# Ledger of designs, part 75: designed miniproteins, single chains

Each design is a single chain, and the fold is of that chain. pLDDT is the mean over its residues in the fold that is shown.

## One batch from the design tools (miniprotein)

Design m2607
Fold by ESMFold2-Fast:
Structure m2607 (fold): chain A 96 residues (1-96)
Amino acid sequence: EREQIAADALAGIRAGLEEIVELAKKGTPEDVRKVQIKAIAVAILASVLVYTGDKEAVRQAAELLRKAAEEISKYPEAKDTADFLRRMAETLEAAA
């Protein structure tokens, strides 16, 4: 039950972060807004992971978030989102 919720949340985080990276590469104002919305969705899924208590899934999510933040940090228009994802990764690392 909780294991399935953790697996689904982790899969959602992975998919959302992949979409964020691709949208950040395009750099249009519409793509930047989509990046922000997807980052909020990823944050909600990360919160769900913490509440499941699955420390392994939380650690994996933190690694994915840190990697995505580093990848998009090279795009000035995605800087705020990169900072947001990095702070989430730090929070998850502390929770794991």
Scores: mean pLDDT 83

Design m2608
Fold by ESMFold2-Fast:
Parts: structure tokens; C-alpha cells; sequence
Structure m2608 (fold): chain A 63 residues (1-63)
């Protein structure tokens, strides 16, 4: 699988985990923040290295 596609999938999956954990609140907030940072990182890396703007948006990065 292409590296760009893998980064986009990682950004999308991490963003979904962030959304689900943030809905639970409380003790899950630190873990949710961890996933948010991973989603941003993967999405931004896909955008910068491969021009994948959709991956950046999926990760929550304004591009």
C-alpha cells in the first residue's frame, strides 16, 4: 500500500478515536488528546510529503 494512503488512513482512524473518546469525557480526555495529536501529525505529514490535502483535513489541520 502506498505510504500516502497509509498516512491518510492513520489520520482518519485517529480522528475517529478522538471523537469517540471525547464523547465519553472525564478520564478519557487525556487519551483522546493523544489521538488528536496523532491524527494531526499523520494528516499533516501526508499533506506536506505527498500533497494529500484530504488527509490533513481528516486529521483536523487547517490547510
Amino acid sequence: MEKAEKLREEAEEAAKEYEELSKLGGEYIPRAIGYKLRAIGAGYEAYVLYGDKEAAKAGGVKV
Scores: mean pLDDT 79

Design m2609
Fold by ESMFold2-Fast:
Structure m2609 (fold): chain A 97 residues (1-97)
Amino acid sequence: MMKEKIKEMVEKGKAIMKGLIDKAKEKGREIKVDPKLEPFLEEVLAVPDEKVEEVVKNLKPEERELALAIAGIADTYLAAGMSEDEVIEHIESVLKG
């Protein structure tokens, strides 16, 4: 149950991040990305616009902040060379503690 919720929140966080990136591009802002974050960024950029709209429209403010925080933690650990499963287990441990 908790692992499934963490995976769902990571996916929601990716969709929210994609929406933020799209808004930044529309405003002519350059997004400086560390090359070490490229694998996670590719996953974020691969999120369909339809999914972004669905997630953002149905997301409660507190859930949005939590999803972004969880996705940010996942991004950091993936950049450090952890697998997706290891990242999810680590986030689960933090949330349980």
Scores: mean pLDDT 67

Design m2610
Fold by ESMFold2-Fast:
Structure m2610 (fold): chain A 65 residues (1-65)
Amino acid sequence: SELEALMAEVRERIRRETGQEVRIELRGDTIIVRTSADEALQRKALAAATGLGIEMGLKVELVRL
């Protein structure tokens, strides 16, 4: 699936830039991004997920751990 490939690409990009793994999942029409409390990581993850959301017509929600 192109969506699955795109989600994997977003996760890999965040990992390369931050050295951290983030959890990205799709629930209905919403992309959920789970991140640490690190503000820079949250910002990068949100930006990547927002880009994906716009392309796919999906909502984006950030969940802080």
Scores: mean pLDDT 70

Design m2611
Fold by ESMFold2-Fast:
Structure m2611 (fold): chain A 100 residues (1-100)
Amino acid sequence: VRVVTEEDLERFFEAVERLLARAPQLSAEAVLALVREIADAAIKMARVSSKEQVERLIELLERARRELLAIMEARGYPEAHRREVAAVFDEAIREVRRIA
């Protein structure tokens, strides 16, 4: 497995920003699927990242969780779907912290 580069982190950050930008136009199911993909990618990256890079991933996941839930609430997504999204982020953050 290769070491995570700054370009890998930049691309991942861009993927998260694209999700946040697109979220208002997506179904709740599509948002949840993309959040699961992002969570899985973050965990995989954390396993081959430096401690500093893992800390940056945690900060990004915490920010994405906060911003996405705010978008979902403002757009009237069902509470059950918002709770599932929060749970996926919380599990990913715990797993990434465990890897650190």
Scores: mean pLDDT 84

Design m2612
Fold by ESMFold2-Fast:
Structure m2612 (fold): chain A 109 residues (1-109)
Amino acid sequence: MKEEIEKLGEELIKAAKEKDSEKTKKYAKELAKAIEKAAQQGDTESVKLGLEKLQEAAEIARDKGDEESLKAAAEALLKGAMALLKHGSVKDIPFAIGSALRAIGFLLD
């Protein structure tokens, strides 16, 4: 999972930097799905990596004024954070809540 999440995260960040909202939406959705699968498998390291990549993409989209990409990355970040909260351990709760709050912040922008 880590290699898949790293690759999807890199493609997502590249799309966000290029203001390619269609590719950003596609890779955000694919990364959220990979994060959910990693969470179900107990691979919390890969989940956290994916959440960090989604947050970075949302920050890039916000800075570039790409509202479609921002919304897509923020929605994916929220879904991934909820997957970590559902499937992760008690130790992961602060990170999951922090990621969910950041996602909500982006969506309210």
Scores: mean pLDDT 87

Design m2613
Fold by ESMFold2-Fast:
Structure m2613 (fold): chain A 81 residues (1-81)
Amino acid sequence: MPSKEEILLEDLERVKEWVEKEAPEEERETALRNIEEAMEYIRKGDFEKAIEILEELARTASPGVSTAARLMLHRVKEAME
């Protein structure tokens, strides 16, 4: 059976795909870079660093990307339980 971490990363990949297709061109590259960095920290087990990156993205990004970042934050926090 897939681990909680594997399920989390699969969910984050779906949100990343949405950002890649729907995010404004001006912020898309930066948002994707931040999301990839957060996912890399999750793979390393550093959930605190992943949360920090996603919280910053949620605060600074446009409404669509901010909503995506908040969804990712929710999923990361659920996986930590």
Scores: mean pLDDT 80

Design m2614
Fold by ESMFold2-Fast:
Structure m2614 (fold): chain A 76 residues (1-76)
Amino acid sequence: SRQQWLQQMYQDLRQASLQSGFSPQQADAIARGQQALLSSIDDEQVRQQIHQISLNSLRNHDLDSGSQQIQSLLDS
């Protein structure tokens, strides 16, 4: 279901944030913020693209690039 998918995205983002060196509190805040953003997007493909950009940005320690990519996608 959509709810199960959003919960999985939250877990993936939180784990990626922890692995990237964020504190548990920061990782939870990042994951909740992105989950809220993803839940506001109606297009399943766009949600998947944003989720992948977020995970890659965390893994690559390039949050600025990831934020710009997400903003460009939302502005299109």
Scores: mean pLDDT 81

Design m2615
Fold by ESMFold2-Fast:
Structure m2615 (fold): chain A 70 residues (1-70)
Amino acid sequence: MSPEERFEEFRRQVLEEARKALELLKAGKISREEFEEGLRYAIEVVLKFGEHLGLPEAGRELARELEEMR
């Protein structure tokens, strides 16, 4: 699997988990604080993984999408 393919799969998983977290927030199953802490952690992981794969721009783009969910 290429770095680009690995990042695409990772992006898909991250966005699905973020969407699930947003659904839990809407259902009152998690607090806004827990949701925002989760997003902050996800953004850090996304940026590091992009750098690790030599795709820092892809990492920054995904981090921006996650920031927009705040």
Scores: mean pLDDT 86

Design m2616
Fold by ESMFold2-Fast:
Structure m2616 (fold): chain A 65 residues (1-65)
Amino acid sequence: DEGAKVRALMTALANRASRAEIARVLGLPEDATPEEIAQKARELLTKIGAAPEVIDSVAEAVREL
């Protein structure tokens, strides 16, 4: 469920999880680049109908990992 993945992503970001942990939540390899992680987060948030402001905020938080 894509909504469950988004919830897991938001929880991991709130808990300041590592980049590898965020990548795993999104179904990516632990060595995924910040750009790959941000792109995957954008795709999932878009599919659940998140507002553009939310998508941009989450992608920026992911890039800062």
Scores: mean pLDDT 79

Design m2617
Fold by ESMFold2-Fast:
Structure m2617 (fold): chain A 79 residues (1-79)
Amino acid sequence: MAEEYIEKAREYLEQEKLEEALEYLKKAVDIAMEKGDKSLIPKIEEELVRLYIAAEERGDEELVKEVEKLGQKVGELAK
């Protein structure tokens, strides 16, 4: 379920496993979009912000771009 993937992303982020955190957030967004479930948007946005900050601190420009792309998809879900 999408909420389980959000929780896994949070756990990976706490372990500084940013690529795994992004992968699980992508899975959560895909499920939320398929179901039209807007109730998950605040939780997804919270973890995306945390991942963005961690990616910036790491200097990973490609990861930052991927997080921005996922944020754009979340914006489409919000419509």
Scores: mean pLDDT 83

Design m2618
Fold by ESMFold2-Fast:
Structure m2618 (fold): chain A 62 residues (1-62)
Amino acid sequence: GGGETSAKAAEEAAKAGDEAAAATGYWQRGMLGPEYGRRAAEAAKENGMELAERAGITAMER
């Protein structure tokens, strides 16, 4: 749905961030390392949470 698309986008961003942090295999490359994945995941989470707040949607995860 149209209105719910923004909510799903914010949730997807938060989920992608969490999965990127948990399933980061960059250390296998020996180039970037897990730090790169963690920072990318952190940025994705922050963006998702900020978008949810701005859209008037409060994401509460316990």
Scores: mean pLDDT 56

Design m2619
Fold by ESMFold2-Fast:
Structure m2619 (fold): chain A 68 residues (1-68)
Amino acid sequence: MDPVVARVLEAELAELEAELARAEAQGIDPSKLARARTLLDEARRHLAAGDAAAAGQLISEAWRVLQE
């Protein structure tokens, strides 16, 4: 994997983790939190496997779930 792409995706994952913590503190729907957390974990797994495209898509989907 491109080190620059990996660095960017790692930063996006960190931002998503921070937003999940913020959303949980705000008391958003537990089902939305569970879905976003599952997508975050899947994104981490794909990134670790070198699949940047899948990781990026999953990060985007998690953000969409949190914004519902």
Scores: mean pLDDT 83

Design m2620
Fold by ESMFold2-Fast:
Structure m2620 (fold): chain A 61 residues (1-61)
Amino acid sequence: SDDELLREYLDFAASIADAPPEEQLAAQREFILRLAESLGKRLRVEVSLENGVPVTRLTPA
């Protein structure tokens, strides 16, 4: 459900909050790809660091 998905994301975000930026970037990319796969969606994922913060951009593949 959407509530479970939100909770999973918040738990994930908390788990990487103190990680190095490069590790956060890799983890966030992997999370989004797994989420897209579980939803049967094909997405193009771009994850970058902007001022030390991971930023995710999603487009249809």
Scores: mean pLDDT 71

Design m2621
Fold by ESMFold2-Fast:
Structure m2621 (fold): chain A 64 residues (1-64)
Amino acid sequence: AAVALDVRARVDGREVALRYAPNADPELLELWRRAVEEAEVSGPSGGSDAAAQAAVRAQLEKLL
């Protein structure tokens, strides 16, 4: 089943809102949801919201 997760993270002081809809089992969904909620990307600023969103998404995908 497909579910949508609302993710909010901060990248170098910039709040980024990202919507992700992974297809996952209940166990994976719970793990992923927890990981995204704890995800706080702190690093060199990208200078743009698009770059910040891409960085957050890439980091979340690494956790999967």
Scores: mean pLDDT 51

Design m2622
Fold by ESMFold2-Fast:
Structure m2622 (fold): chain A 90 residues (1-90)
Amino acid sequence: GFFPLELAVEIVENAIEALKKGDVDTALKYVERAIKILEFLAKSGDPLFKEALEHAKRAYEALKQGNVDEALKHFERALDLLREALERSR
């Protein structure tokens, strides 16, 4: 598989799980790492990675403002896009 994509999926899943447990600080660390990986993936020009990056950045801003519900919606959307890209890579 495309290892950076598989890693991005796992990190976003870990961010969602941390957030569901109320661990905002851990979720922030995961989303910062996901954004860096997604910035590299988005340089490919693939619209799925560009859209996933946009949602990851919006989730990060929502978390900084304490808006957990908004952050979860953006993380779930980013995860859906990354899973679609991963399925296409198989």
Scores: mean pLDDT 86

Design m2623
Fold by ESMFold2-Fast:
Structure m2623 (fold): chain A 71 residues (1-71)
Amino acid sequence: MTDEEIVEEAKEILRKKGEEKSLKELEEMINDPDPFTREVGVGVAAVYVAVERTVNSPSTEAHIEELLRKR
């Protein structure tokens, strides 16, 4: 997965939640001329993606699949 794909997924999550201020702040970070600020922006985007995936209960499905595989 590219950094651009992570950022786009995070933007979609923020739009869906109506978090317009956070969306604008993320866009400003990733478009900053400072490479460090852009890297921080990608990191923030990755955290939004990870939280959304966790809240959607992927761990529960993975746990059930692992139990079925051991039988």
Scores: mean pLDDT 72

Design m2624
Fold by ESMFold2-Fast:
Structure m2624 (fold): chain A 99 residues (1-99)
Amino acid sequence: SSKKQLIDFALNLAKKELSKLPASKQAAPKLFLDVLEDLRNGGLDKLSPGNQTVVLLFFNSLKKSPNPSQTLHDFLTDLSKLPQEKARKLIRASLALPA
C-alpha cells in the first residue's frame, strides 16, 4: 500500500478507537492523533529515510496484527493513564520521531 494509505488506515482507526474512550480520558490519546495528522500532512516526508521506515513499520505492524482495533484501543488506553508530557514523549519514541 502507498505511504499515505497506510497512515490514513492508522489515523481513521485511531479516530474510531478514541471515540470509544470517556471524554475525560481523551486528552493524552488525542496527542497521538495530532502526530498522525502531522505525518499525513507532509510531516512524514520531512523525516530521514530511516525514520520514515520506522514509522511505516509501526503502522504496517498494526495493520497486520490479528486485531488492529484492539491493539490500538489498548495503546490509546495506556496513553490515557499518562500525564500529557509523558504521553507526548512515549508517542514520539514509539515512532522514532524527534522530541
Scores: mean pLDDT 83

Design m2625
Fold by ESMFold2-Fast:
Structure m2625 (fold): chain A 85 residues (1-85)
Amino acid sequence: SMDDIIAETEKRLLEVLHRAMDELQAAVAAGDRERADAILEETRREMERIIEESPLSEQQKAELREIVDRALAAVRAAVDAALAA
């Protein structure tokens, strides 16, 4: 069903985000802002590829992009706070 496709796409996006969070922990521990920025940009591109390749409507893809943008903004804020400490 369409709901199953959405759920599977969301699951793939969350798996990418969780992997990125593990990599970001290492970059933050090293104080490496350039590495953290690179991880976030690579993660954004990978998530965009997952959304674009999904068999979802353009409206559903736009809604997922909004969710991704909000999630990555929250992660960036947390990374910035950790690196400032």
Scores: mean pLDDT 88

Design m2626
Fold by ESMFold2-Fast:
Structure m2626 (fold): chain A 100 residues (1-100)
Amino acid sequence: SEAEELGKEAIKLGKEGIKSKDGIEAARLGLRAGTLADKAAQLSKTDREAELAYEGGRLAIEAGVNAVKLGENPTLGTAAALTGIGAAFQAALKLGRPMK
């Protein structure tokens, strides 16, 4: 499904952002991951699709935090983290059972 594909891509980009040593790259990857995860959450029709979107959102938060720690653009890193929070929240609502 489109939701599953978007969720998987969000997870991939979020993991890349967490591993990045470039603050701008980490922030861009995190923003993209969060945006894709939010779209995946909105399109999700199954628990599996919502779980993938939730994971994508969580990883986008971690990528944004990594970007802030690297210090090159804290504003962009914060935007990535907030986008990930929004995506994770939307996915959690679809699940009805937010996981820790």
Scores: mean pLDDT 85

Design m2627
Fold by ESMFold2-Fast:
Structure m2627 (fold): chain A 90 residues (1-90)
Amino acid sequence: FEPRPGTLVVLATLLDADGRPVGAAVLFLRREDGRLVLLAAGYSPVESGEFRIDSVDPALSPEARALFEEWLRRLLPKATVAEVRAYWLE
């Protein structure tokens, strides 16, 4: 998948029920007709000693957050989110 300019990229660090890092999620979203649409999503499980945690991005909109949480519930219903980073591709 090749994201285009105007795509919102959401990166998240995921934790299990015990607060341990279990992986990272990436979502690609775009505005279409005034709403955010999920274009693609991926998940990468962590292996011990390999995980890197990024800082939280306070600019993640409530709309983008809701789409991310819906996708996460379908894939990993017991996971929680430790850190989220979001940015627009220019």
Scores: mean pLDDT 64

Design m2628
Fold by ESMFold2-Fast:
Structure m2628 (fold): chain A 77 residues (1-77)
Amino acid sequence: MERLEEFLKEVKEAILNGEDITEEVKQRAKTFSVEELKRLAEELAKFYGYLKKNVSQEKADLARKAIEALIEVMKEK
């Protein structure tokens, strides 16, 4: 659970810095359970909404890419 929260923090920070971390998300997501990936996707979906309204579309798009990466990994499990 701590590793999940740490990963979420790292992903959010990278997105706020304008970094495309899609590949890192795909690799790290393989180490989590489907239930953990669902929680990550839910938290990132909330973050996407926040970014789109309050920050920028560019950063929101980075969050969307991360969510899509999580969904792809979930489908493979």
Scores: mean pLDDT 82

Design m2629
Fold by ESMFold2-Fast:
Order: sequence, then structure tokens, then C-alpha cells
Structure m2629 (fold): chain A 88 residues (1-88)
Amino acid sequence: SEEEERRKALEKARFYINYAKSIIDLLQKYKEKGIKLDEKTVQQALDSIEVNIKKAEEYLKHLTPEEQARLRKEIEDLRSKVEELKAW
């Protein structure tokens, strides 16, 4: 049951990380194409990214230390990209 809980937590953490990443990838694609998005639309997208990252972090406590370290690095990489997008 603990192993099943960890497996489900890992699946959920990956889901939320991948969802945040998909929004970041979309925003980067618009930026690369020179498409100017409305400030409100960009802010809503950035807020959605943060919500999904926070949801992913809630599942980290159920993971092994190795999986926690790996996913925290992925989250740090995503947050770095978010800061670059905020400067756009």
C-alpha cells in the first residue's frame, strides 16, 4: 500500500509537472514567433503554471529521496523558464 501510494504520487507529480511544462512550451513558442499576447492572458498562463508546480510539490513527500531530488530539479528548471517568460 505504501509502494502503491508512492507510485500514484509519482504519477500525479509527473502529470502536474508535464502540464506546467506544456504551458511553458506554448508560451515560448509564441515568444519565438514574435506573437504578442495580451498581458492578462500571459499572467493567467503564468498563474496556471505556478498552480500546477505547487500541486506537483504536494506529492513529493510521498516519493523516495532520489525521485524527490530528480523532480525538484525539473521544477527548478521550469521556474527558471518562468522567470525568463516574465521578462518577455
Scores: mean pLDDT 87

Design m2630
Fold by ESMFold2-Fast:
Structure m2630 (fold): chain A 78 residues (1-78)
Amino acid sequence: MKKEIEERLKEIEKKFEAGKSIVEIFREEAKYTEENRELLKKLEEDPEKLKEYRKEELEKWNAEMKLLDEYIKEQEKA
Protein backbone atom coordinates (compact mmCIF):
# COMPACT_ATOMS: atom_id res chain seq x y z
CA MET A 1 0.00 0.00 0.00
CA LYS A 2 2.71 2.55 0.89
CA LYS A 3 4.62 1.80 -2.32
CA GLU A 4 1.44 2.31 -4.37
CA ILE A 5 0.90 5.72 -2.78
CA GLU A 6 4.53 6.69 -3.47
CA GLU A 7 4.23 5.44 -7.05
CA ARG A 8 1.07 7.51 -7.55
CA LEU A 9 2.84 10.56 -6.13
CA LYS A 10 5.73 10.11 -8.55
CA GLU A 11 3.28 10.01 -11.46
CA ILE A 12 1.83 13.31 -10.26
CA GLU A 13 5.34 14.77 -9.98
CA LYS A 14 6.09 13.78 -13.58
CA LYS A 15 2.93 15.57 -14.72
CA PHE A 16 4.00 18.72 -12.88
CA GLU A 17 7.44 18.59 -14.52
CA ALA A 18 5.77 18.20 -17.92
CA GLY A 19 3.95 21.46 -17.24
CA LYS A 20 0.54 19.88 -16.88
CA SER A 21 -2.03 22.12 -15.24
CA ILE A 22 -3.27 21.47 -11.71
CA VAL A 23 -6.81 21.27 -13.11
CA GLU A 24 -5.85 18.48 -15.51
CA ILE A 25 -4.15 16.55 -12.71
CA PHE A 26 -7.31 16.81 -10.57
CA ARG A 27 -9.40 15.66 -13.52
CA GLU A 28 -7.27 12.53 -13.88
CA GLU A 29 -7.50 11.83 -10.13
CA ALA A 30 -11.28 12.09 -10.36
CA LYS A 31 -11.23 9.45 -13.10
CA TYR A 32 -9.16 7.19 -10.83
CA THR A 33 -11.87 7.50 -8.16
CA GLU A 34 -14.57 6.46 -10.62
CA GLU A 35 -12.51 3.43 -11.68
CA ASN A 36 -12.17 2.41 -8.03
CA ARG A 37 -15.94 2.71 -7.64
CA GLU A 38 -16.52 0.30 -10.52
CA LEU A 39 -13.98 -2.11 -9.08
CA LEU A 40 -15.71 -2.03 -5.68
CA LYS A 41 -19.04 -2.78 -7.35
CA LYS A 42 -17.61 -5.97 -8.82
CA LEU A 43 -16.09 -6.91 -5.46
CA GLU A 44 -19.55 -6.56 -3.86
CA GLU A 45 -20.32 -10.02 -5.27
CA ASP A 46 -18.12 -11.29 -2.40
CA PRO A 47 -19.51 -9.48 0.68
CA GLU A 48 -17.09 -11.00 3.20
CA LYS A 49 -13.98 -9.92 1.30
CA LEU A 50 -15.50 -6.54 0.51
CA LYS A 51 -15.90 -5.74 4.22
CA GLU A 52 -12.28 -6.65 4.97
CA TYR A 53 -10.61 -4.74 2.13
CA ARG A 54 -12.94 -1.80 1.50
CA LYS A 55 -11.73 0.26 4.45
CA GLU A 56 -8.07 -0.23 3.53
CA GLU A 57 -8.73 0.72 -0.10
CA LEU A 58 -10.70 3.81 0.92
CA GLU A 59 -7.94 4.83 3.34
CA LYS A 60 -5.35 4.38 0.58
CA TRP A 61 -7.42 6.53 -1.80
CA ASN A 62 -7.93 9.21 0.85
CA ALA A 63 -4.19 9.21 1.60
CA GLU A 64 -3.40 9.68 -2.11
CA MET A 65 -5.82 12.62 -2.33
CA LYS A 66 -4.25 14.17 0.77
CA LEU A 67 -0.77 13.81 -0.73
CA LEU A 68 -2.01 15.43 -3.94
CA ASP A 69 -3.46 18.39 -2.03
CA GLU A 70 -0.25 18.86 -0.03
CA TYR A 71 1.89 18.58 -3.16
CA ILE A 72 -0.21 21.21 -4.94
CA LYS A 73 0.07 23.56 -1.96
CA GLU A 74 3.84 23.13 -1.98
CA GLN A 75 4.01 23.95 -5.70
CA GLU A 76 1.83 27.04 -5.24
CA LYS A 77 4.01 28.20 -2.36
CA ALA A 78 7.05 27.96 -4.64
Scores: mean pLDDT 63

Design m2631
Fold by ESMFold2-Fast:
Structure m2631 (fold): chain A 94 residues (1-94)
Amino acid sequence: SKPSKEALEKAEKLVELAERVEKAPSVEEQLRIISEEYGVPVEEVRAALAAFAAHPDREELLEKIREALKKVIGDEEKAEFVAEALGRLAEAVG
């Protein structure tokens, strides 16, 4: 019933990424941090976040992300922090 080591490591990296993004002073710097983490152009990060912001089930998707992260990490506060950080950045881009 324990999450896989790979799933836990990925979830922990998402928490660390969300912390770095939240400490960034601008949306432009937040997008740069994600771009560097995933090795994709800033324009692709912006497009993905804009598509997420425009999604009709955005709130439902955020809740599913929070629940999935909580199950893997075992920490509701960390899971909620990641989901809230994603939601805020998506709204700022869209």
Scores: mean pLDDT 84

Design m2632
Fold by ESMFold2-Fast:
Structure m2632 (fold): chain A 96 residues (1-96)
Amino acid sequence: SKEELARRAVEQVREMAERLGLPPEVRELLLKLAREGTEEALLAAAVVLSLAASGKTEVALKVARLVLEGRWEEAARLAEEAGFPQTAATLRELAG
């Protein structure tokens, strides 16, 4: 079911964030994005996870907050300024 798939996505995000040793603040925002249950939110969670895994924890945290606020273009600009133009392109595509 869609609900079962969403639960599994949340659990996978939790497990991966813990395995990568991500800060609690990033982990909590990743779980919030995963719980939104949309494809866009899940892709945004993958983007945030990638930024944090690359050592850009502060950028990941700010991007996650902006996405949760619906501020996708500002999130994309932050990713681009941080040196992740492909990540910025993905966020802009998700903004519609």
Scores: mean pLDDT 78

Design m2633
Fold by ESMFold2-Fast:
Structure m2633 (fold): chain A 64 residues (1-64)
Amino acid sequence: SLEEEIDKILKRTGRKKLSWAEAAELVMKFTGKTFEEALQLVQESTDKKELSREEALEIVEKNK
């Protein structure tokens, strides 16, 4: 339920996009990587400081 976790973050924050830290937490949760490893993957995957729902979904799916 990656989509459910993304929706949960967006509802909690009231924002339409995720921060690098929020995206990294999703990568960590779904891949078992450490937060530092997950954050590096997010940084390598995008030049944007905030990610759309679709961008976050793509990054996590590619790194499963």
Scores: mean pLDDT 80

Design m2634
Fold by ESMFold2-Fast:
Structure m2634 (fold): chain A 96 residues (1-96)
Amino acid sequence: EFYEDTAKFLENLAKRAQELADRSSGPVAENLKKAADYLKKASEYARNGDFEKAIEYVEKALDYLSKAAEASTDLNEQIEISVLEIGAAVTLTALK
């Protein structure tokens, strides 16, 4: 269950990041799309039990989420990105 639950949570974070990217533009959208891609890869590694790789890709996703937040000038968008960052950080703690 832990492998499946962790992978599912990361997949949901990736989907939310992609949905936000699709509603955004410019550097915010670009960084959110990269974060979504890394979260999807982290999910696949977690599902396969490769937690070292899952951790690495979640860390990469967090870097891009941070860049998206810095590029954003919209408060609601910044709040949504912060929620994604919290989700990724909680997952990182669970993988350790």
Scores: mean pLDDT 86

Design m2635
Fold by ESMFold2-Fast:
Structure m2635 (fold): chain A 90 residues (1-90)
Amino acid sequence: KDAEAAELEAKMEALIAEEFEATVDYLMETFGLSREEARALAERLAEAARLGLKGHIARELYGDEETAAALLERARALRAEVAAELAAAA
């Protein structure tokens, strides 16, 4: 379980690192954001992805539904906040 959790988290961090600059460029192009604003939103989206993965790990590998529900709700709230800010910027 712990080895599987660590492997999934490592894969998520690699994906975040690989896609980060593309996400920043997309946010600048699509929403007219500065690079600083786009990086701040990209970091928040990365954090939402990490929280979502931790929630799924808690549920699927550890059977910890309470922790899973809390983490997944935090991930959803963070994504909703970013989406609202992007809608306001567009």
Scores: mean pLDDT 85

Design m2636
Fold by ESMFold2-Fast:
Order: structure tokens, then sequence, then C-alpha cells
Structure m2636 (fold): chain A 94 residues (1-94)
């Protein structure tokens, strides 16, 4: 479910398990069919990982929201919802 996926991503981010967080997000990006949207999504994944490494969870949440909109444009609604929920959880912990 979107909630379970969001919880897994948030746990990885808060533990600074950037490898696990990247793997989860890459699984979503790999479903994007439009190569231009996929390239933009790859940038957002890297920016999210950098923000997590820096402990900047507000910036990390922002990158998840941008990635969520890209996934929504591709019709990946469950993945998009998971990222919106993850962003809300990351900012609620501040």
Amino acid sequence: SAEELAEELVEAALNKDVEKARKILQGMVDKIKDPRLRALAEIEVEQFVKAVEEGNYLAAAGHLLTLSEILRKEGLEEDAQALRLAAEKLTASL
C-alpha cells in the first residue's frame, strides 16, 4: 500500500540508509516511460539523497513532492501518494 511504502521510505531516510531510500525511489523511477520525465525524476532522487545525507529533511520532503508530481503525470498514482505521505511524515518529525 501507499502508506506501507511511505513508512518504509521515511524509516530509511531517518536512519540515513541512503542506499535503501535510493533503491525504493529508483523502483518508482524505473516505471516512468517518458525519457525526459525519467531524467527529471533521476535528478530529484539524487537531490533527495543529498538532503537526507545533510540532515535537511525539509529539503528532502520538497524533492519527494516534486518527484510525486512527475509520477502523477505518468499515471503512477499509488507511488505518487506514497511520496506525498512520506513528505508529510518527514516534516511532521521536525
Scores: mean pLDDT 89

Design m2637
Fold by ESMFold2-Fast:
Structure m2637 (fold): chain A 71 residues (1-71)
Amino acid sequence: TAARRAALRAEAEALAARAEELQKQSTDPVIKEKYEQALGYALEALRAVDEGDLEAAERAIRRAQELIDSV
């Protein structure tokens, strides 16, 4: 639905902003790399939302969140 697409877009945008902020604040190169990968997945989720692939967007959002939570 349009509401679901809007919600997933907002979540992906928030994750992208968070991952970018955490990467800038981190001093550990390994942790920085995890946040960079999380940003990549969040951006992939935004692309999937734009293409209407909500299942792919949800998977990418989950992977981005898992990487952030793994730190």
Scores: mean pLDDT 86

Design m2638
Fold by ESMFold2-Fast:
Structure m2638 (fold): chain A 93 residues (1-93)
Amino acid sequence: EEEEIIKEAEELIEEAKKLRHPVYSNAAIHYAEAAILYAKKGDLEKAKKMLEEARKVIEEGRKLPENPSSEEIARAIGETLRGIGDILDIELE
């Protein structure tokens, strides 16, 4: 499962890079990176949760109109900050 989670997270990072809006792209990348870190730590349940969050952000990013609302942008920013927090919590060095 660890190897499958890491592979899917890497694929989601590449998909996220193709999103038009950088805030959604960054949010999805951070969730996918958190999934890789949790998987390597052996916390497969948290890793799977992070993968689901990354998938949700990617799908929402794909649905965004040419000019997304301030509410949509605020949501994506919030998700990016949460993803960064998870990474820092488990990989402080």
Scores: mean pLDDT 71

Design m2639
Fold by ESMFold2-Fast:
Structure m2639 (fold): chain A 85 residues (1-85)
Amino acid sequence: MSLEPSEKAVEAIRKIIAELLGLNELPDDETFRKILALVLEKIEGKKVDPEKATLASLVQALRDKKITGFEFLKILKEAVEELKK
């Protein structure tokens, strides 16, 4: 059974990141991967390689740690704030 998020879900997450960064356009793949890596680091408590940071890895980590959608949004906001600093 595929746990891969839909293309629309990926686009929705990119739009949220763009709003948090104050961008008028969707973030590029490099920025998106860096944010995913920071989110995974906050969830797992270890450094994560941005090239290995995938949405599938994120979904698995959220499930393993039983993180709610609200908690995920909070972690995502914190990761974006750290990227700005």
Scores: mean pLDDT 72

Design m2640
Fold by ESMFold2-Fast:
Structure m2640 (fold): chain A 67 residues (1-67)
Amino acid sequence: MSNEELAQQAEYHIILAEEAIREKDKEAAEKFLKLAEEYLSQLPEDHPRRARLQARIDRARAKLAEL
């Protein structure tokens, strides 16, 4: 998988997690955030999308904790 495909997969799963949070589906949100984190962990530290994707995961994690 390319670095761009890893970034796209991380973003896709962040979107699914954000949707699950809106639906108050904790199990689905946790599953999708874990997948997003796994894809992001494979991304190199210098990748231009890494910081923004990490911030989105952190925001989603904060919202999930309030459920």
Scores: mean pLDDT 87

Design m2641
Fold by ESMFold2-Fast:
Structure m2641 (fold): chain A 93 residues (1-93)
Amino acid sequence: MTIESYELSEEEKEELEELFKKVEEALENKDNETLLKNLDKIVSKIPYLEEEELNRVLELAIKIQEKIGQKETVEELRELLKLPKEEQFKKIG
């Protein structure tokens, strides 16, 4: 189901790219506080993300599990990504 109204604006896509960079940097620096803070901001945007961006979030979750062992955070993200957009809004809100 393609819903144009759920797409991020160009400006919001730039913010999302910055959030991805901050999470990757926090992973490299083992800064769990900064990682979780920026990851939470990405999670809040999940219902608005296109399939390509959702795949990027999943790749981030895998990297977090591999480097830091945040298994519960990764499992929550995987479950959220499998939900329909309507249920994603309910779980995040």
Scores: mean pLDDT 72

